# Designed miniproteins, single chains, continued (3): the designs that were tried, part 46

Each design is a single chain, and the fold is of that chain. pLDDT is the mean over its residues in the fold that is shown.

## One batch from the design tools (miniprotein)

Design m9678
Fold by ESMFold2-Fast:
Structure m9678 (fold): chain A 94 residues (1-94)
Amino acid sequence: SVLEAASPADRHLLRGLEAYDAGNYEEAVKHFEEAIALDPEDVWAYIYLGRAYLKLGEYEKAIEWYQKALDLSPDNKFARGYLKEAEEKLKEAK
């Protein structure tokens, strides 16, 4: 909320989260992509982009973004958990 914490990347991350919570997953994707473009090292932006693609049924894209999150942070438990969920959903979709 303060200028020091409200970078352009953080604003897009927050807008993406607002869109995600509202069920507007395509809008969430656009905001998370902008957040990553502005701050490529924000692991959480990658995780949320993957989650938005998962909600859109784009399982292969979700997997790719979770893998990118793990490239940045190999021990990230959330990225590993969501990757497993996306892989299982892809398997169920055949």
Scores: mean pLDDT 85

Design m9679
Fold by ESMFold2-Fast:
Formats: sequence, C-alpha cells, structure tokens
Structure m9679 (fold): chain A 69 residues (1-69)
Amino acid sequence: MPKTEEARKALEKGNEAFKQGKIDEAIKWYEKALEIDPENKEARANLGLARTVKAGGDPSGVKKATENA
C-alpha cells in the first residue's frame, strides 16, 4: 500500500502529543509524517504551528484575529 496509512498514524500521534502540550513530541511526529509523505499538507501545517509554539509563541497568540490584516 502507499505510505498514506503510516503518515496518517504519525500525524495522529503528533496531534495527540500537541493536545497534551507536548510540543517537542508533536514536532517529531509531524516531521516523521512528512518524511513518509512529503505531500501531506496537514502535517506540514501542523508542523509549522508546533514549531512556532516551540520558538516562544503559543497557540492562542498565533496570528488569529490579525490574519485579516
């Protein structure tokens, strides 16, 4: 089968870690998902968000209301 299942599992693990506030764990899983399926838009978007949080941002402060600027 294509790597879709493996990438989905990694993405799911990343989402689970992200929900628990384990940003570093989430990043590792999202990176793994992209290694398996580089075309996975969701993994790329979630990796970007998780990296922003790790770099000193937080999910509540990430470009939300001002996205319309």
Scores: mean pLDDT 72

Design m9681
Fold by ESMFold2-Fast:
Structure m9681 (fold): chain A 64 residues (1-64)
Amino acid sequence: SGRDRAIALLQRESGLSRAEAERLAAEATKLIEQGKGREALQLLQDRAGLSPEQAERVLVLLSI
């Protein structure tokens, strides 16, 4: 699923544990569902240290 790929990407790019990546993915998904995609991108960059491009990739995967 897109969620599983997003979690795997978060772990590989950020060094987050599985539990940390799952919590972050859940928070980002709630923001996406609220139409707050820019806030989700900022959250991913700030908490996971992702580049803008990596954060956009995670956002797309969570939107599938």
Scores: mean pLDDT 87

Design m9682
Fold by ESMFold2-Fast:
Structure m9682 (fold): chain A 74 residues (1-74)
Amino acid sequence: MLSEEEQLALTAEVVREELLRAGVPEELAEELAAAIRAGDEEAALALAAKSERIQQAVLEGIARAAELLAALGH
């Protein structure tokens, strides 16, 4: 089983992968992933609000992370 911090870390990694796949710069993808890992919703929303492409990648990453967590028994 994963702790709450480990669940946020997994979500952050999956979102980072989707951001990179969508062509978001590595620096921005890491910044957004760090905000998610810290549970900083305000910072994550502010970064995502910069473009529709970033918002879509974040939503897809969150959905994929939720599926992975469900498969791991969460």
Scores: mean pLDDT 80

Design m9683
Fold by ESMFold2-Fast:
Formats: sequence, C-alpha cells, structure tokens
Structure m9683 (fold): chain A 88 residues (1-88)
Amino acid sequence: SVEEVREKRYLEEIDEWAKEGSPLGKALKKMIDEGNREKALEFYEGLEDAELFFRALVKSGIDPEQLTAAYEEERARREKELEEEVKK
C-alpha cells in the first residue's frame, strides 16, 4: 500500500539521519523507539512546512525549546542541500 511504503521510507530516512549525527534525526528516532512513532512521522512530514511542524509539536506536548533547536539545525542542513541540488 502507498501508506505502508511511505511510512517505511520515512522510518528508513529518520534512522539514516540519526546515524549521520542529525540532532533532529536522533530526537525522532528516540520517539520511535519509545513508541511515539505517529508523532515522529508527523514531525518528519512537517519539516517542509514550519506551520505543520509546530502543529505537531503542540499536539505532542514535547518541550518546544529543545525540539525547536534541533528543527532549526535540520532546516539549515536541508536548505544547504537544496541549494546544492539547484546549482546542478
């Protein structure tokens, strides 16, 4: 199913980010390992859209200060990757 394929891909990407040392990747991986998989996927889907990310944050009840710092670091990394892709 499309849902199953999407979820598997997101879980693989989050695991890879955590292994690469991404603070956000590690935070999302921890949420998955603690059984909060749905919340982690909502955050992951919101990375392209700050409003969706903050909606997921409010819904989760997670400390906004720690996760916001990790989010901003990951956003900066993704913007850099996008710049490199556009220059090709």
Scores: mean pLDDT 66

Design m9684
Fold by ESMFold2-Fast:
Structure m9684 (fold): chain A 92 residues (1-92)
Amino acid sequence: SKLEKLIERAKEFALAFANGLATAMGLSDEERDAIVEKINKIYEELKENPEEAFRKLGVSEKTIELIKNIKNDFEFDIAAAVLGMNILKEAM
């Protein structure tokens, strides 16, 4: 489904953001791995119950509305990137 693809893309963004941040901050491999493990746990929660997980992550009502009404690839990428940032924030 489109929502499943969005969640997968958000995970990819969260991992990319985490890797960039870890490199910029000089985090150890162990610290980076801990963030990655938390991202993966949040990803599993998003797959099981997306609506509950979105609320738990503090995803804004405006972002949830965007996710429900995605009309083009640009909106899809923006929604996925914003969700990915919310995942990373929760993982840290």
Scores: mean pLDDT 84

Design m9685
Fold by ESMFold2-Fast:
Structure m9685 (fold): chain A 70 residues (1-70)
Amino acid sequence: SLLERAEELERKAEELGRRYRELGQRLADLVNDPSSSQEEIDQVAQEARDALEEALRLKQEAERLRAEAE
């Protein structure tokens, strides 16, 4: 059903939100480590942005499906 699909997308968005928080902590660790490369920092920052963007996309799709389900 549309509601079941929305619920699945919401769960995936929550998992991506958790991933985003984990990547944020990893970024903090890298920035505070003088042996870290700028490439590593940039890569983790990009992964964090990608996770956030995908989470927001899935949340929007879930909201659309809930509206259609009535």
Scores: mean pLDDT 87

Design m9686
Fold by ESMFold2-Fast:
Structure m9686 (fold): chain A 87 residues (1-87)
Amino acid sequence: GAALRATIAKLGGPSDEEVDAIRIVGELLNGDFTEEERDELIKRIAKALGVPEEEVRQRSPEDLLIELFEKLKMDEAVEAVRARKAR
């Protein structure tokens, strides 16, 4: 919502696309997607991160969340994802 958008803007500048990319990565973790649907989600994540689609394809969903939260400068969220990955 608007409050989340305002908070993110204060943290050094992600767009609504970066918030959507976090949600999309969460969906990929649960996902029954076709190859074509997965490719579209990868394109959206790549655009939000500013990286090539091939780089996104090579990363785990947890690594994609870490990259998104690092871009957002959400250090506590980065540490939470890293802690979950280490379990």
Scores: mean pLDDT 65

Design m9687
Fold by ESMFold2-Fast:
Structure m9687 (fold): chain A 58 residues (1-58)
Amino acid sequence: NEKLKKIKAIEEEMKKKIAELEKRYKEEGGSEEDALKMADEIQEERVKAYEEIEEIEK
């Protein structure tokens, strides 16, 4: 139960960060360079969340 709560919290935090990144890049003007930077930062947030979940599941 405790592990599931932590996993859920990490997933929700990741989703919030991704949504904020998408909003910021949309407001920035949406160039191809911005789209690539956004994709990279989203990927980094996903990797970070996944690694935290793996550590909890140990």
Scores: mean pLDDT 79

Design m9688
Fold by ESMFold2-Fast:
Structure m9688 (fold): chain A 68 residues (1-68)
Amino acid sequence: MTPEERLAEVEAEAERLFQRADDLYTLGQQKAKESPAAGQSLFTGAQNLRDLAEKRLEEARAEYEKAK
């Protein structure tokens, strides 16, 4: 796999993680109206997915810069 292909793969994975985080955040807003605790758990899950996506992008971009 080329460095460009690896970066593109990680960028696609990060985009999916961001989308899942947005979905969880939206669900959390809906659930918080019924149960604040359920909403908080979903918000925490959404933030964890965003943090994971950002970290993976940072690592992949650093690896790409070293490889080029």
Scores: mean pLDDT 84

Design m9689
Fold by ESMFold2-Fast:
Formats: C-alpha cells, structure tokens, sequence
Structure m9689 (fold): chain A 99 residues (1-99)
C-alpha cells in the first residue's frame, strides 16, 4: 500500500498545483507535504517524487483554462505519479529479496 499511498499523494499534490496555480496557501501546503514525504523516503524515491512534481509544475505553467488542456495535463500528472508508485513497489520488493 505504500506505493499506492505515495502515488495518490503525489497525484493529489500535482492536481492541487494545476487547479490552484495562484493560491499561495495551496502552494505552501503542497511544499510542506512534499517535504514530509521526501523526509520519509530514500534518495531514489526522493528523486522520483521531484521528477513527478517537476511534471506537475510544468503542467501548472501550461494550464490555459480549457477543460481539454486540463484533462491532458491531469493525464500527464497521473502517469508521472504512477511511476513513483511503481518505483516504491519495486524498491520494497528488492529490499525484501535482499534480506
């Protein structure tokens, strides 16, 4: 479930940035939650979170306010978030196999 939880958390944070690009309170909450997630993660997972959030920040900058564009940008964030979840799942499996 940790992989699913991180995937969902990263997706939710990315969506918040895209849907509320000018909301300073939302941005502050996103940064606080990211800092907490990264503090609990190893360097490989931290790098994956950073890469996924870079996709979300680029998506927020490219939001033109149309439903069609928003749908496409949310799809990119979903794909990037899924990669984080898959990496965490693989990381846990490798750690157990090496024990």
Amino acid sequence: SLGTELREAVFDLGVALVEHPDDAAVQAEVEARLAALKAASDPAVQAAIDAAMAVAREAAANNDGTPENLSRLLGRIAEASAEVGHLVAQRLEQQRAQA
Scores: mean pLDDT 80

Design m9690
Fold by ESMFold2-Fast:
Structure m9690 (fold): chain A 98 residues (1-98)
Amino acid sequence: MIEELKKKAEEGDVEAALRLAVYYFNQKKYDEAIEWAEKALKLDPNNAEAWLILGFAYYEKGDYEKAIEAFRKAIEVSTDPFQKALAERLLKKAEEKK
């Protein structure tokens, strides 16, 4: 499964790159989660879910400045009101850690 996702992501599949970012995040491998989220964003910079996972990974690493930047981007590109509200809540939480 993971090897198949890596091949698809290398072929330009945004969803495969995003699924890898989520997979590594759940393994607490935040550097790998960041790498795959950034690859997803290189393919589709308007993917709000990729910005959210990037922000979550930076937050877990304690890089609150980068988490704030990623959550702001998630708010900017999100067309889903629930996803936008989630990103706004996460932005406030990250700002409280500064």
Scores: mean pLDDT 86

Design m9691
Fold by ESMFold2-Fast:
Structure m9691 (fold): chain A 82 residues (1-82)
Amino acid sequence: LQHVVFKLRGKNLKEMEEVGKEVEKKTGLKVEVREEDGIAVLTVEGDLDLDGINELTAVLHEAVEKYAKEEVEMEATVLPGK
């Protein structure tokens, strides 16, 4: 298993909250949404295998397409398991 951290950044906090709710509902993973210096930041992380990483990535893209009207930047960091 790899420890994976996804971060999404956007201008609209309300849109990021909707994205976060959808991701949490579909994956069961804990999602955090916060505002930093006027930027909405969504973080989701977990210990996932390759199939889990692929599924989380697909859910994130689908949620962004459904709820985000503003530009969203996405990054993923994969760490070796502890």
Scores: mean pLDDT 81

Design m9692
Fold by ESMFold2-Fast:
Structure m9692 (fold): chain A 66 residues (1-66)
Amino acid sequence: SMAEEQKKREEIARLQAEGAVYHLTGLPGEAEVLEVGKDYAEMIGRSEAGEYRIVRDGTKITVTKL
């Protein structure tokens, strides 16, 4: 169903954001999904190093320190 597809997209976005924080900082992070669609996601990642805006556009992930 569309609802299950959306939940799966949110799960993938959260995991991608957590991975991006870990890749950037070397520290475990938590992620909040702000928006997720078919080919995009906006997330906030948080770790001891700070807060990051994480945007996924297709397969590209962009991380910006807040």
Scores: mean pLDDT 81

Design m9693
Fold by ESMFold2-Fast:
Structure m9693 (fold): chain A 96 residues (1-96)
Amino acid sequence: SAADRLRQAVAETVETLRKIAEEAKKLGYEDVASFLERAARLVQAHADAGDVDGMVAILESAAEYVKSKLPKEIGDKYAKELREVADRLRQAAAEA
């Protein structure tokens, strides 16, 4: 169950990054969308390597990036979502 929770947290992380990328693209922020799509691929690569710290670092970098590139309200919202996913990933890894 702990390993299943970690796998689910990784899947949620990738899905959240792709969802925010799609929303950013619809708002006209193509550079932000491209960055988040790359971040999703990097998270998957680190997950495949068992590197939780690497996944968390990517999410923290992505949160800072969206906050710097998007209008304040939207940037703050997405940064919060990415940090919440990072916290869930840390929690799931600690239970594995």
Scores: mean pLDDT 87

Design m9694
Fold by ESMFold2-Fast:
Structure m9694 (fold): chain A 59 residues (1-59)
Amino acid sequence: MSAEELEKAKERMLANLEKLHEQGLISEEQYEEAKKLAEEGRLDEAERIALQGVLDKES
C-alpha cells in the first residue's frame, strides 16, 4: 500500500470508528484503542476491535 493509500484508508477507518462509537456499537475503551491503532497504521487490528465490539452487541 502506498503512503497516500494508507492515509486514505486511515481516514476512512477513523471515520467508521467515530460513527460506530456515536451509535453505541463499540465502547469508549474499544473506540480509543482502535483509534490509536488506526492512527499508527495498524488498520487490521483496529478493524478487529471494531468488529468484535459490533458482534458483542448483535450477539
Scores: mean pLDDT 78

Design m9695
Fold by ESMFold2-Fast:
Structure m9695 (fold): chain A 60 residues (1-60)
Amino acid sequence: SDEERGRGVIAYTAARSVLETGSLPGLRTDAEGLALAREAVAAYEAGDYERAYALAQQML
């Protein structure tokens, strides 16, 4: 759905920001947070928007 795609875009953008800058206020940037960010990016690129969003939520 459009809502699922929108959430996926938000998750992808946040995960990419963490991976590129090493920091984003309110998100985990430890080893576990970076692993979640990589998985969220991979899920988005596979078209799994709900999985991308769920993984990004675990970074909060």
Scores: mean pLDDT 79

Design m9696
Fold by ESMFold2-Fast:
Structure m9696 (fold): chain A 74 residues (1-74)
Amino acid sequence: ARELYEEGKKLFKEGKLEEAKEKYEEALKIEKSPEILEGLAEVLKAMGKEEEAREYYIEAGILALEEAVNKVMA
């Protein structure tokens, strides 16, 4: 999952938005993390898909908050 996330980041920096989206979606299928959701949102925003990007930003924020709460409760 982290390897796919890193590949997605590299592709995004290269301006290969469609390929970056594919790598982030593959990473997301393996694990849901705020970083992967945020990366996918940034790619979608760069592609002009602002509404889809917003949905992933919201999901990333919720997941990050849940992880923070779980860390305190553990």
Scores: mean pLDDT 78

Design m9697
Fold by ESMFold2-Fast:
Formats: sequence, C-alpha cells, structure tokens
Structure m9697 (fold): chain A 62 residues (1-62)
Amino acid sequence: DKFREEILKLIAEILNLIGDIIEIEKRLEKDPNDEEAKKELEKLEKELKEVKEKLKELEEEE
C-alpha cells in the first residue's frame, strides 16, 4: 500500500503547512510590518501549492 502511504504523507504535509501558515498569520495580525513573517508566509504558501499539486497528480493516477 505504498500509494495509500504516499497520499497520507502528502495530507500530513498539507496539514503541517496549514498549521505553520496560521501561526505566521497570527504573527502578522500582531505585527503587520514583520518582513520576516511576510517572507515566511510567501514561502509556506508556495510549498503548500506544490504539495497540493502532488496530491492532485496522485489522485488522478488512482
């Protein structure tokens, strides 16, 4: 069941990235001029998009 393990791994990565994004958004609510937080949010959003794309590709392969 490598396919199932790969799907679960990608879902876990997505959930972890969403959690990280929420924490950075909380930092930006507290300090909207936090340039490091803005940069980290941009990086996390890019990583989330890439992981979601991989999950979609696996779902299409079944």
Scores: mean pLDDT 81

Design m9698
Fold by ESMFold2-Fast:
Structure m9698 (fold): chain A 77 residues (1-77)
Amino acid sequence: NEEKALSLLSALEAKVLMGDLEGAIETAKKFLSLPASEEELKRLEELLEEALKIGKAENSPLVPEIEELLKEVREKL
């Protein structure tokens, strides 16, 4: 469902901009449970890279989980 995938990417972008890393991880996991195009996976990669930058700057304990999600996305590309 293209509508659902786009809605999740928009929600992920909002959570990343707010610094809500836990919400970003949850939204990314929901997105990865759906069939996705290469373009959608590349956008997810970009948003997770931004989440990783925020997490590293904040010394967040969620950094390893974000790195694992990035690895999963890159393996699908």
Scores: mean pLDDT 83

Design m9699
Fold by ESMFold2-Fast:
Structure m9699 (fold): chain A 74 residues (1-74)
Amino acid sequence: SSRESAIRVLELVARAAEESGNEETARAARELVEALRAGDLERAEEAARKVEEGLAADPELRERAKRLLAEERA
């Protein structure tokens, strides 16, 4: 399902963010996973904004996230 696929990618992004020391983006990605599992759309929108901002500010993490997404789709 699209929700399950999104959750898997976000868990990988959270781990990548933790490994790179970007704890704020890792926390936002985990928060988004929790919101999606709970069906809390308002919380999910807020957490998604934080993830997008964190990735925009961290080009190395953003490129790693793109690679993780491609691997998940393979």
Scores: mean pLDDT 82

Design m9700
Fold by ESMFold2-Fast:
Structure m9700 (fold): chain A 60 residues (1-60)
Amino acid sequence: TKTYTIEVLGKKVTYTITPEGIEITVSGGSGAEKEAALKAAEEQHGLVARLLFEAAKAAA
């Protein structure tokens, strides 16, 4: 299990990466703010999270 935390649109977005998948959490804000932060994070950092997931899956 690995965690990768970024700050986007003033929100902390945490990717929890396991061989089974990626869990994404956003700190604070309304549902709309969380959704916007998730979309921005996925666009800017989704590839990094994907690579970390594949690495974790291969290591299992």
Scores: mean pLDDT 70

Design m9701
Fold by ESMFold2-Fast:
Order: sequence, then structure tokens, then C-alpha cells
Structure m9701 (fold): chain A 56 residues (1-56)
Amino acid sequence: ADPEEAARLAYELAKSLGLTDEQAIEAGNLARKYAEEQGLSPLEAAVRAVKEVLSR
């Protein structure tokens, strides 16, 4: 897994969807955690993190 790339992709994806900077940073941190702990690919981690932030 590449946690740094997962965090970057999540931040960029969140910003492209119009989320706030705070939400984008949270999505990035969450994607890093998913890549590190669950072994998800950077893209899968990023998508999951952004979906979780959107579900609030």
C-alpha cells in the first residue's frame, strides 16, 4: 500500500467534488489510515474515505 498517495488522491477527489478544505483533509487522513491498516490500493482507500465523509 502507498498511504501518501492514498491521502493525496482522497484530498484531490474531495476538492473536485466541492468539499471544504477541512473535509478534504479529513478524507486524506482517513484514506491514509485505510491504506495502512487494511492494505487497500490508493484509489480504493481514497474512494472509501471520501464516501465516508460524504455520508455525514
Scores: mean pLDDT 83

Design m9702
Fold by ESMFold2-Fast:
Structure m9702 (fold): chain A 65 residues (1-65)
Amino acid sequence: MSTRERIIEAGVRLLDEKGPGVTQREIAEAAGVSMGTLYSHFPSRSALAAAIVAARLREIGDELD
């Protein structure tokens, strides 16, 4: 599994558990990566949020098919 995929999985999980208040730092810690590594893959909060939402929508679609 890639570092990028690990970050997205951690973000989806934390969003489900804590809602939209989840921070980039919490996602980085849950994924086991540094903040620098997180920023190298997602240079903005909006980019990270968009990737998490897209992944969550794909997961829901796969479960409902």
Scores: mean pLDDT 76

Design m9703
Fold by ESMFold2-Fast:
Structure m9703 (fold): chain A 86 residues (1-86)
Amino acid sequence: MKLVLTFRNVTPEQIEAIKKYAEELRKKGYNVTVEVDGDTVTLTIENLSPELYTGELLRAIGLELDGADVTIERDGDTLTITVTLP
């Protein structure tokens, strides 16, 4: 399973939190790619375990979702989640 997480309107502190979580996932053996473009961060995780589903992942990154717009889409074995922060 492949997970694509796109975070929009993120602060520099949130970008660093996302990068730190990506490094933690890499240490656990996941293939993780992080792309930063201004205030947008895209995190791609391959070979994702069901135990790392979106709610736990977002909490681990330390993102507050109050007022955020969240879109979830599944296409085959790829789950795409777009989060736009206030």
Scores: mean pLDDT 72

Design m9704
Fold by ESMFold2-Fast:
Structure m9704 (fold): chain A 84 residues (1-84)
Amino acid sequence: VGLAVVVFELEAEEMIKRGEVSKERIEQLKKDFLGIARYELLKLAGLPEEEVDRYIQAIENGETPEGKRVKEIFEKMEKAYEEK
């Protein structure tokens, strides 16, 4: 999950810097992040699928440190989109 957060932060920063933020790109980046996070939990951490589903929900709800960080990044992207 930590790797997914780092990749997501870098991609979000690049999109903001290039002025390429849109609702469609935010939604796509969210889907990509969730896919990478799920892969990390299933394959790298070896967690059962039910535990991965619970952890992903906790991330989406901002209940984990990673989820809080991701929420902050999405808020920055939404703000950048609103200013366009």
Scores: mean pLDDT 73

Design m9705
Fold by ESMFold2-Fast:
Structure m9705 (fold): chain A 57 residues (1-57)
Amino acid sequence: MKEKQELLRLIAEILRAIGDIFDARLAGDEERVKRLEEELERLVREMRELEEELKKK
């Protein structure tokens, strides 16, 4: 139950990060793009780890 809610929250954060990256790219803010891409990578890693936990019995 808690894991499913956390997964949905991580998915929402990932989608927001993607949107923010898109906005930063359109604004030409390369430093912000790099920071947001690193944040996105961390969120994706956390999502994969949580997904592995959800696959357990």
Scores: mean pLDDT 79

Design m9706
Fold by ESMFold2-Fast:
Structure m9706 (fold): chain A 118 residues (1-118)
Amino acid sequence: SPAPSEGIQHMIKAAKLLLEVKDAILDDKFDKEEALKKLREAKKYLEEAKKLEPVAAEELEKAIELLEELIEKIEKDEISKEEALKGLEEVLLLIQKAYAKATHNLSAEEVEQLALEV
């Protein structure tokens, strides 16, 4: 199996951390310090992904900017649970768009290798 590119792996890691924060909010298990730690780690993964996947840089930059705004609002207690969920969903959608752009820019040979392993 061809391993996903390092940039794609960083997008997946960021999405996983954001989903863990979303689940904590939905389960009424939100811990501000743990959430901020995960959101900052997700931002770092998206910044690395942006460097490695220039084709997806626009979507990744928008995701980073929204995530930074979300982090600041949570730190200042200036965000509702519903607004935090909406913000996380918007960041996740941008990561999904970035992932689609990164995977569609594979060479014909790389796409064929991926298709043979499904």
Scores: mean pLDDT 83

Design m9707
Fold by ESMFold2-Fast:
Structure m9707 (fold): chain A 58 residues (1-58)
Amino acid sequence: DEEERKRLLKEALEEAKRLREQYLPKMETENPEGWERYKKNLPLMKKTEEGLLELIKE
């Protein structure tokens, strides 16, 4: 129960980080128009990562 919850949170955090660190730089090169649209969501993505980290630490 608790272990499953933490596992899901860690997976969500890892996926959020992958999106920001790996997918977005590739998108900037391969799809600049999509990148410009998604760039507006960067602050929200960072807040999501911070929230997930806080939940994992608890």
Scores: mean pLDDT 74

Design m9708
Fold by ESMFold2-Fast:
Structure m9708 (fold): chain A 57 residues (1-57)
Amino acid sequence: SLEEEVERLVDEAIEAYKKGDFEKAMELIQKILELTKDNPELKERILKRFQAVLDEL
């Protein structure tokens, strides 16, 4: 499903960010935003996940 594919990309983006690989994290984030462009509810959940990770730093 779209949700499962997006969650895998989110997981990879978070991992890349924690490793200090900003370039990969940014590319993955852009792909996620494109996939969720027509699904604002899913996009909101993803943004909350990223905010939580940034707060953990």
Scores: mean pLDDT 78

Design m9709
Fold by ESMFold2-Fast:
Structure m9709 (fold): chain A 68 residues (1-68)
Amino acid sequence: GAATEARRRAAEEGVRRLSPERAELTREIGETLRRIGDGLTEGIAKAREARAAGASEEEARELIAEGL
C-alpha cells in the first residue's frame, strides 16, 4: 500500500543522502589499506634482501612488522 511505498521511498532517500559520505569513507578505507599494503610490500622486499645478506628469520619478521 501507500504507507509501504512511502517507507521504501524514505529508505531510498536515506541511502541517497548517505551515498556521498559512504563513497568518501570507502575511498579513505581504500587509501589506508593501500598504504598498509605498500608498507607490507616494502617490508617483505627488505626482509628478502636481509635474508640474502645472512639475516635471521627473526630479523626478517621484524622488517616485515616495521612495514605495517
Scores: mean pLDDT 76

Design m9710
Fold by ESMFold2-Fast:
Structure m9710 (fold): chain A 102 residues (1-102)
Amino acid sequence: GPPVTRLRLKARVTLDANGNPVLEFEGPPPGDIRELEVEAESDKYKFKLEQRVDADGVVHVKAKFEYITDDGKKYVIEVEARGGAVGADRALGEFQRKVLEL
């Protein structure tokens, strides 16, 4: 897998039935959520990888590579997958293959 550059937990604030603020986490309980984000940017490219594992063991992967040529043409490669680890690895392998073909 990609190197861990940042690991974080996503949360939002909502109101309960009594109007009190409640911290809600995206998806399952906090201790079961892991997010991995890898970002790299230059004048010619932007790369972002997001991976999350929920409490049910479902892996969510989103990867995007944007490349701008010297003549201003823009290429965008995206993959998105959800499922088991094998499915996530397959999606990331396909993403890497497409990036290497540029």
Scores: mean pLDDT 57

Design m9711
Fold by ESMFold2-Fast:
Structure m9711 (fold): chain A 59 residues (1-59)
Amino acid sequence: SVVTRVMMHDLGLSEEEVEELLELIREGRYDEAIEFLMKKAGLSREQAENLVRALEEEL
């Protein structure tokens, strides 16, 4: 969890954006979480999918 949170901060996500992302994942809204990461952090779809998968394993 600490490592994943550090990675999200390194991507330039704010504390509120991190919490919004985690809420989307908790609700099973994975496609919206992927789109959120692509728009807010500038990740490719593949990078966003990999990060969402890692976050899901921590929840």
Scores: mean pLDDT 78

Design m9712
Fold by ESMFold2-Fast:
Structure m9712 (fold): chain A 119 residues (1-119)
Amino acid sequence: MLEEVRAALEEARRRGADGLLVNTLDPELARRLGEEFGAELGELGITGVFTGEAEAARAGAEAARRRGAPALAVDDATGAQAIALAPAVVERLRAEGVRELVGAGSGAANVAEAARAAA
């Protein structure tokens, strides 16, 4: 996961993406990812979008915000579903200025692609 998030962050930086999507079921892993990458996300102006299990999404977003990143927890049942984001979730991302997403790992990449297609 850490290597996948790092690769996705480098891709987001190269593409000028405004969001990085992380999907995990592990709250402790999510928190560690937010702590590890939050400062760099903040410096790059990239919003950390945390999805998956509700506690994991919340833990990751809170950790990233503590490090200075803009971050969102998409921890409702709709946001936790990896294959299709509900229109309300896509609208929330756009309202927060997130229009171009890069996903970490295959599940998150699929969700990021769906969000781009819906925007």
Scores: mean pLDDT 72

Design m9713
Fold by ESMFold2-Fast:
Structure m9713 (fold): chain A 68 residues (1-68)
Amino acid sequence: SSIHQEILRLIGEILRIIGEIFDLELEIARNPDDAARNAALQAQIAALQAQRAQLMARMDQLSAEYSA
């Protein structure tokens, strides 16, 4: 597989994670008074943001290799 194909795959995974974060944020917005649930959802969002950051860092590395 080429670096280009791996970058496209990573973009797909990043977009999926962004969608999951958006859905969790909507759940918080729908029930703002449920502090315990919202704390748990925020923890899930934080974990997804960390995963997204790792994938973005990997994509940046591959993009640098491809442009070199």
Scores: mean pLDDT 86

Design m9714
Fold by ESMFold2-Fast:
Formats: structure tokens, sequence, C-alpha cells
Structure m9714 (fold): chain A 76 residues (1-76)
């Protein structure tokens, strides 16, 4: 949370905290944080990492959003 307070537009900080939430089983919050990271990357003209996309897909699968997860993995 400290990184988000310092720089809310830091895509890496959002992705890192999404990973922590995923590890804690907080799948809905993890998806929210990963999607925010992707939004910031795209706004900066940058592509999200494969690791970020894989972690987001895993969180989506845990929530039963299998189609969304599979479409994301096709782009990873």
Amino acid sequence: MEELKKDPNNAKAWARLGGVLLAEGKYEEAVEYYKKAIEIYKAQGKEPSKVLLLNLANALKELGKTKEANELLKKA
C-alpha cells in the first residue's frame, strides 16, 4: 500500500500489490489491482508483462471468469 500512496500511477506498484492479494486469496481485489496496472501501462504506451497477464488470468479463473482469462492468455 505504501507504493500506491507515493505514486498511484506506478503500474509496477499496482501489479506487485495485485500479486500479494492473489497470494492471500483475495481474487476480486487482485483482479481490480491488475486491471489498474494494465490501464496505466496502456496509458503510457507500454505493454503489460506476461507474468502480470498470467497472474490476472489465474485470478479470473478462480472467480469463474474462464472465458475472459482464456482471451487474456491468448495475448500473453
Scores: mean pLDDT 78

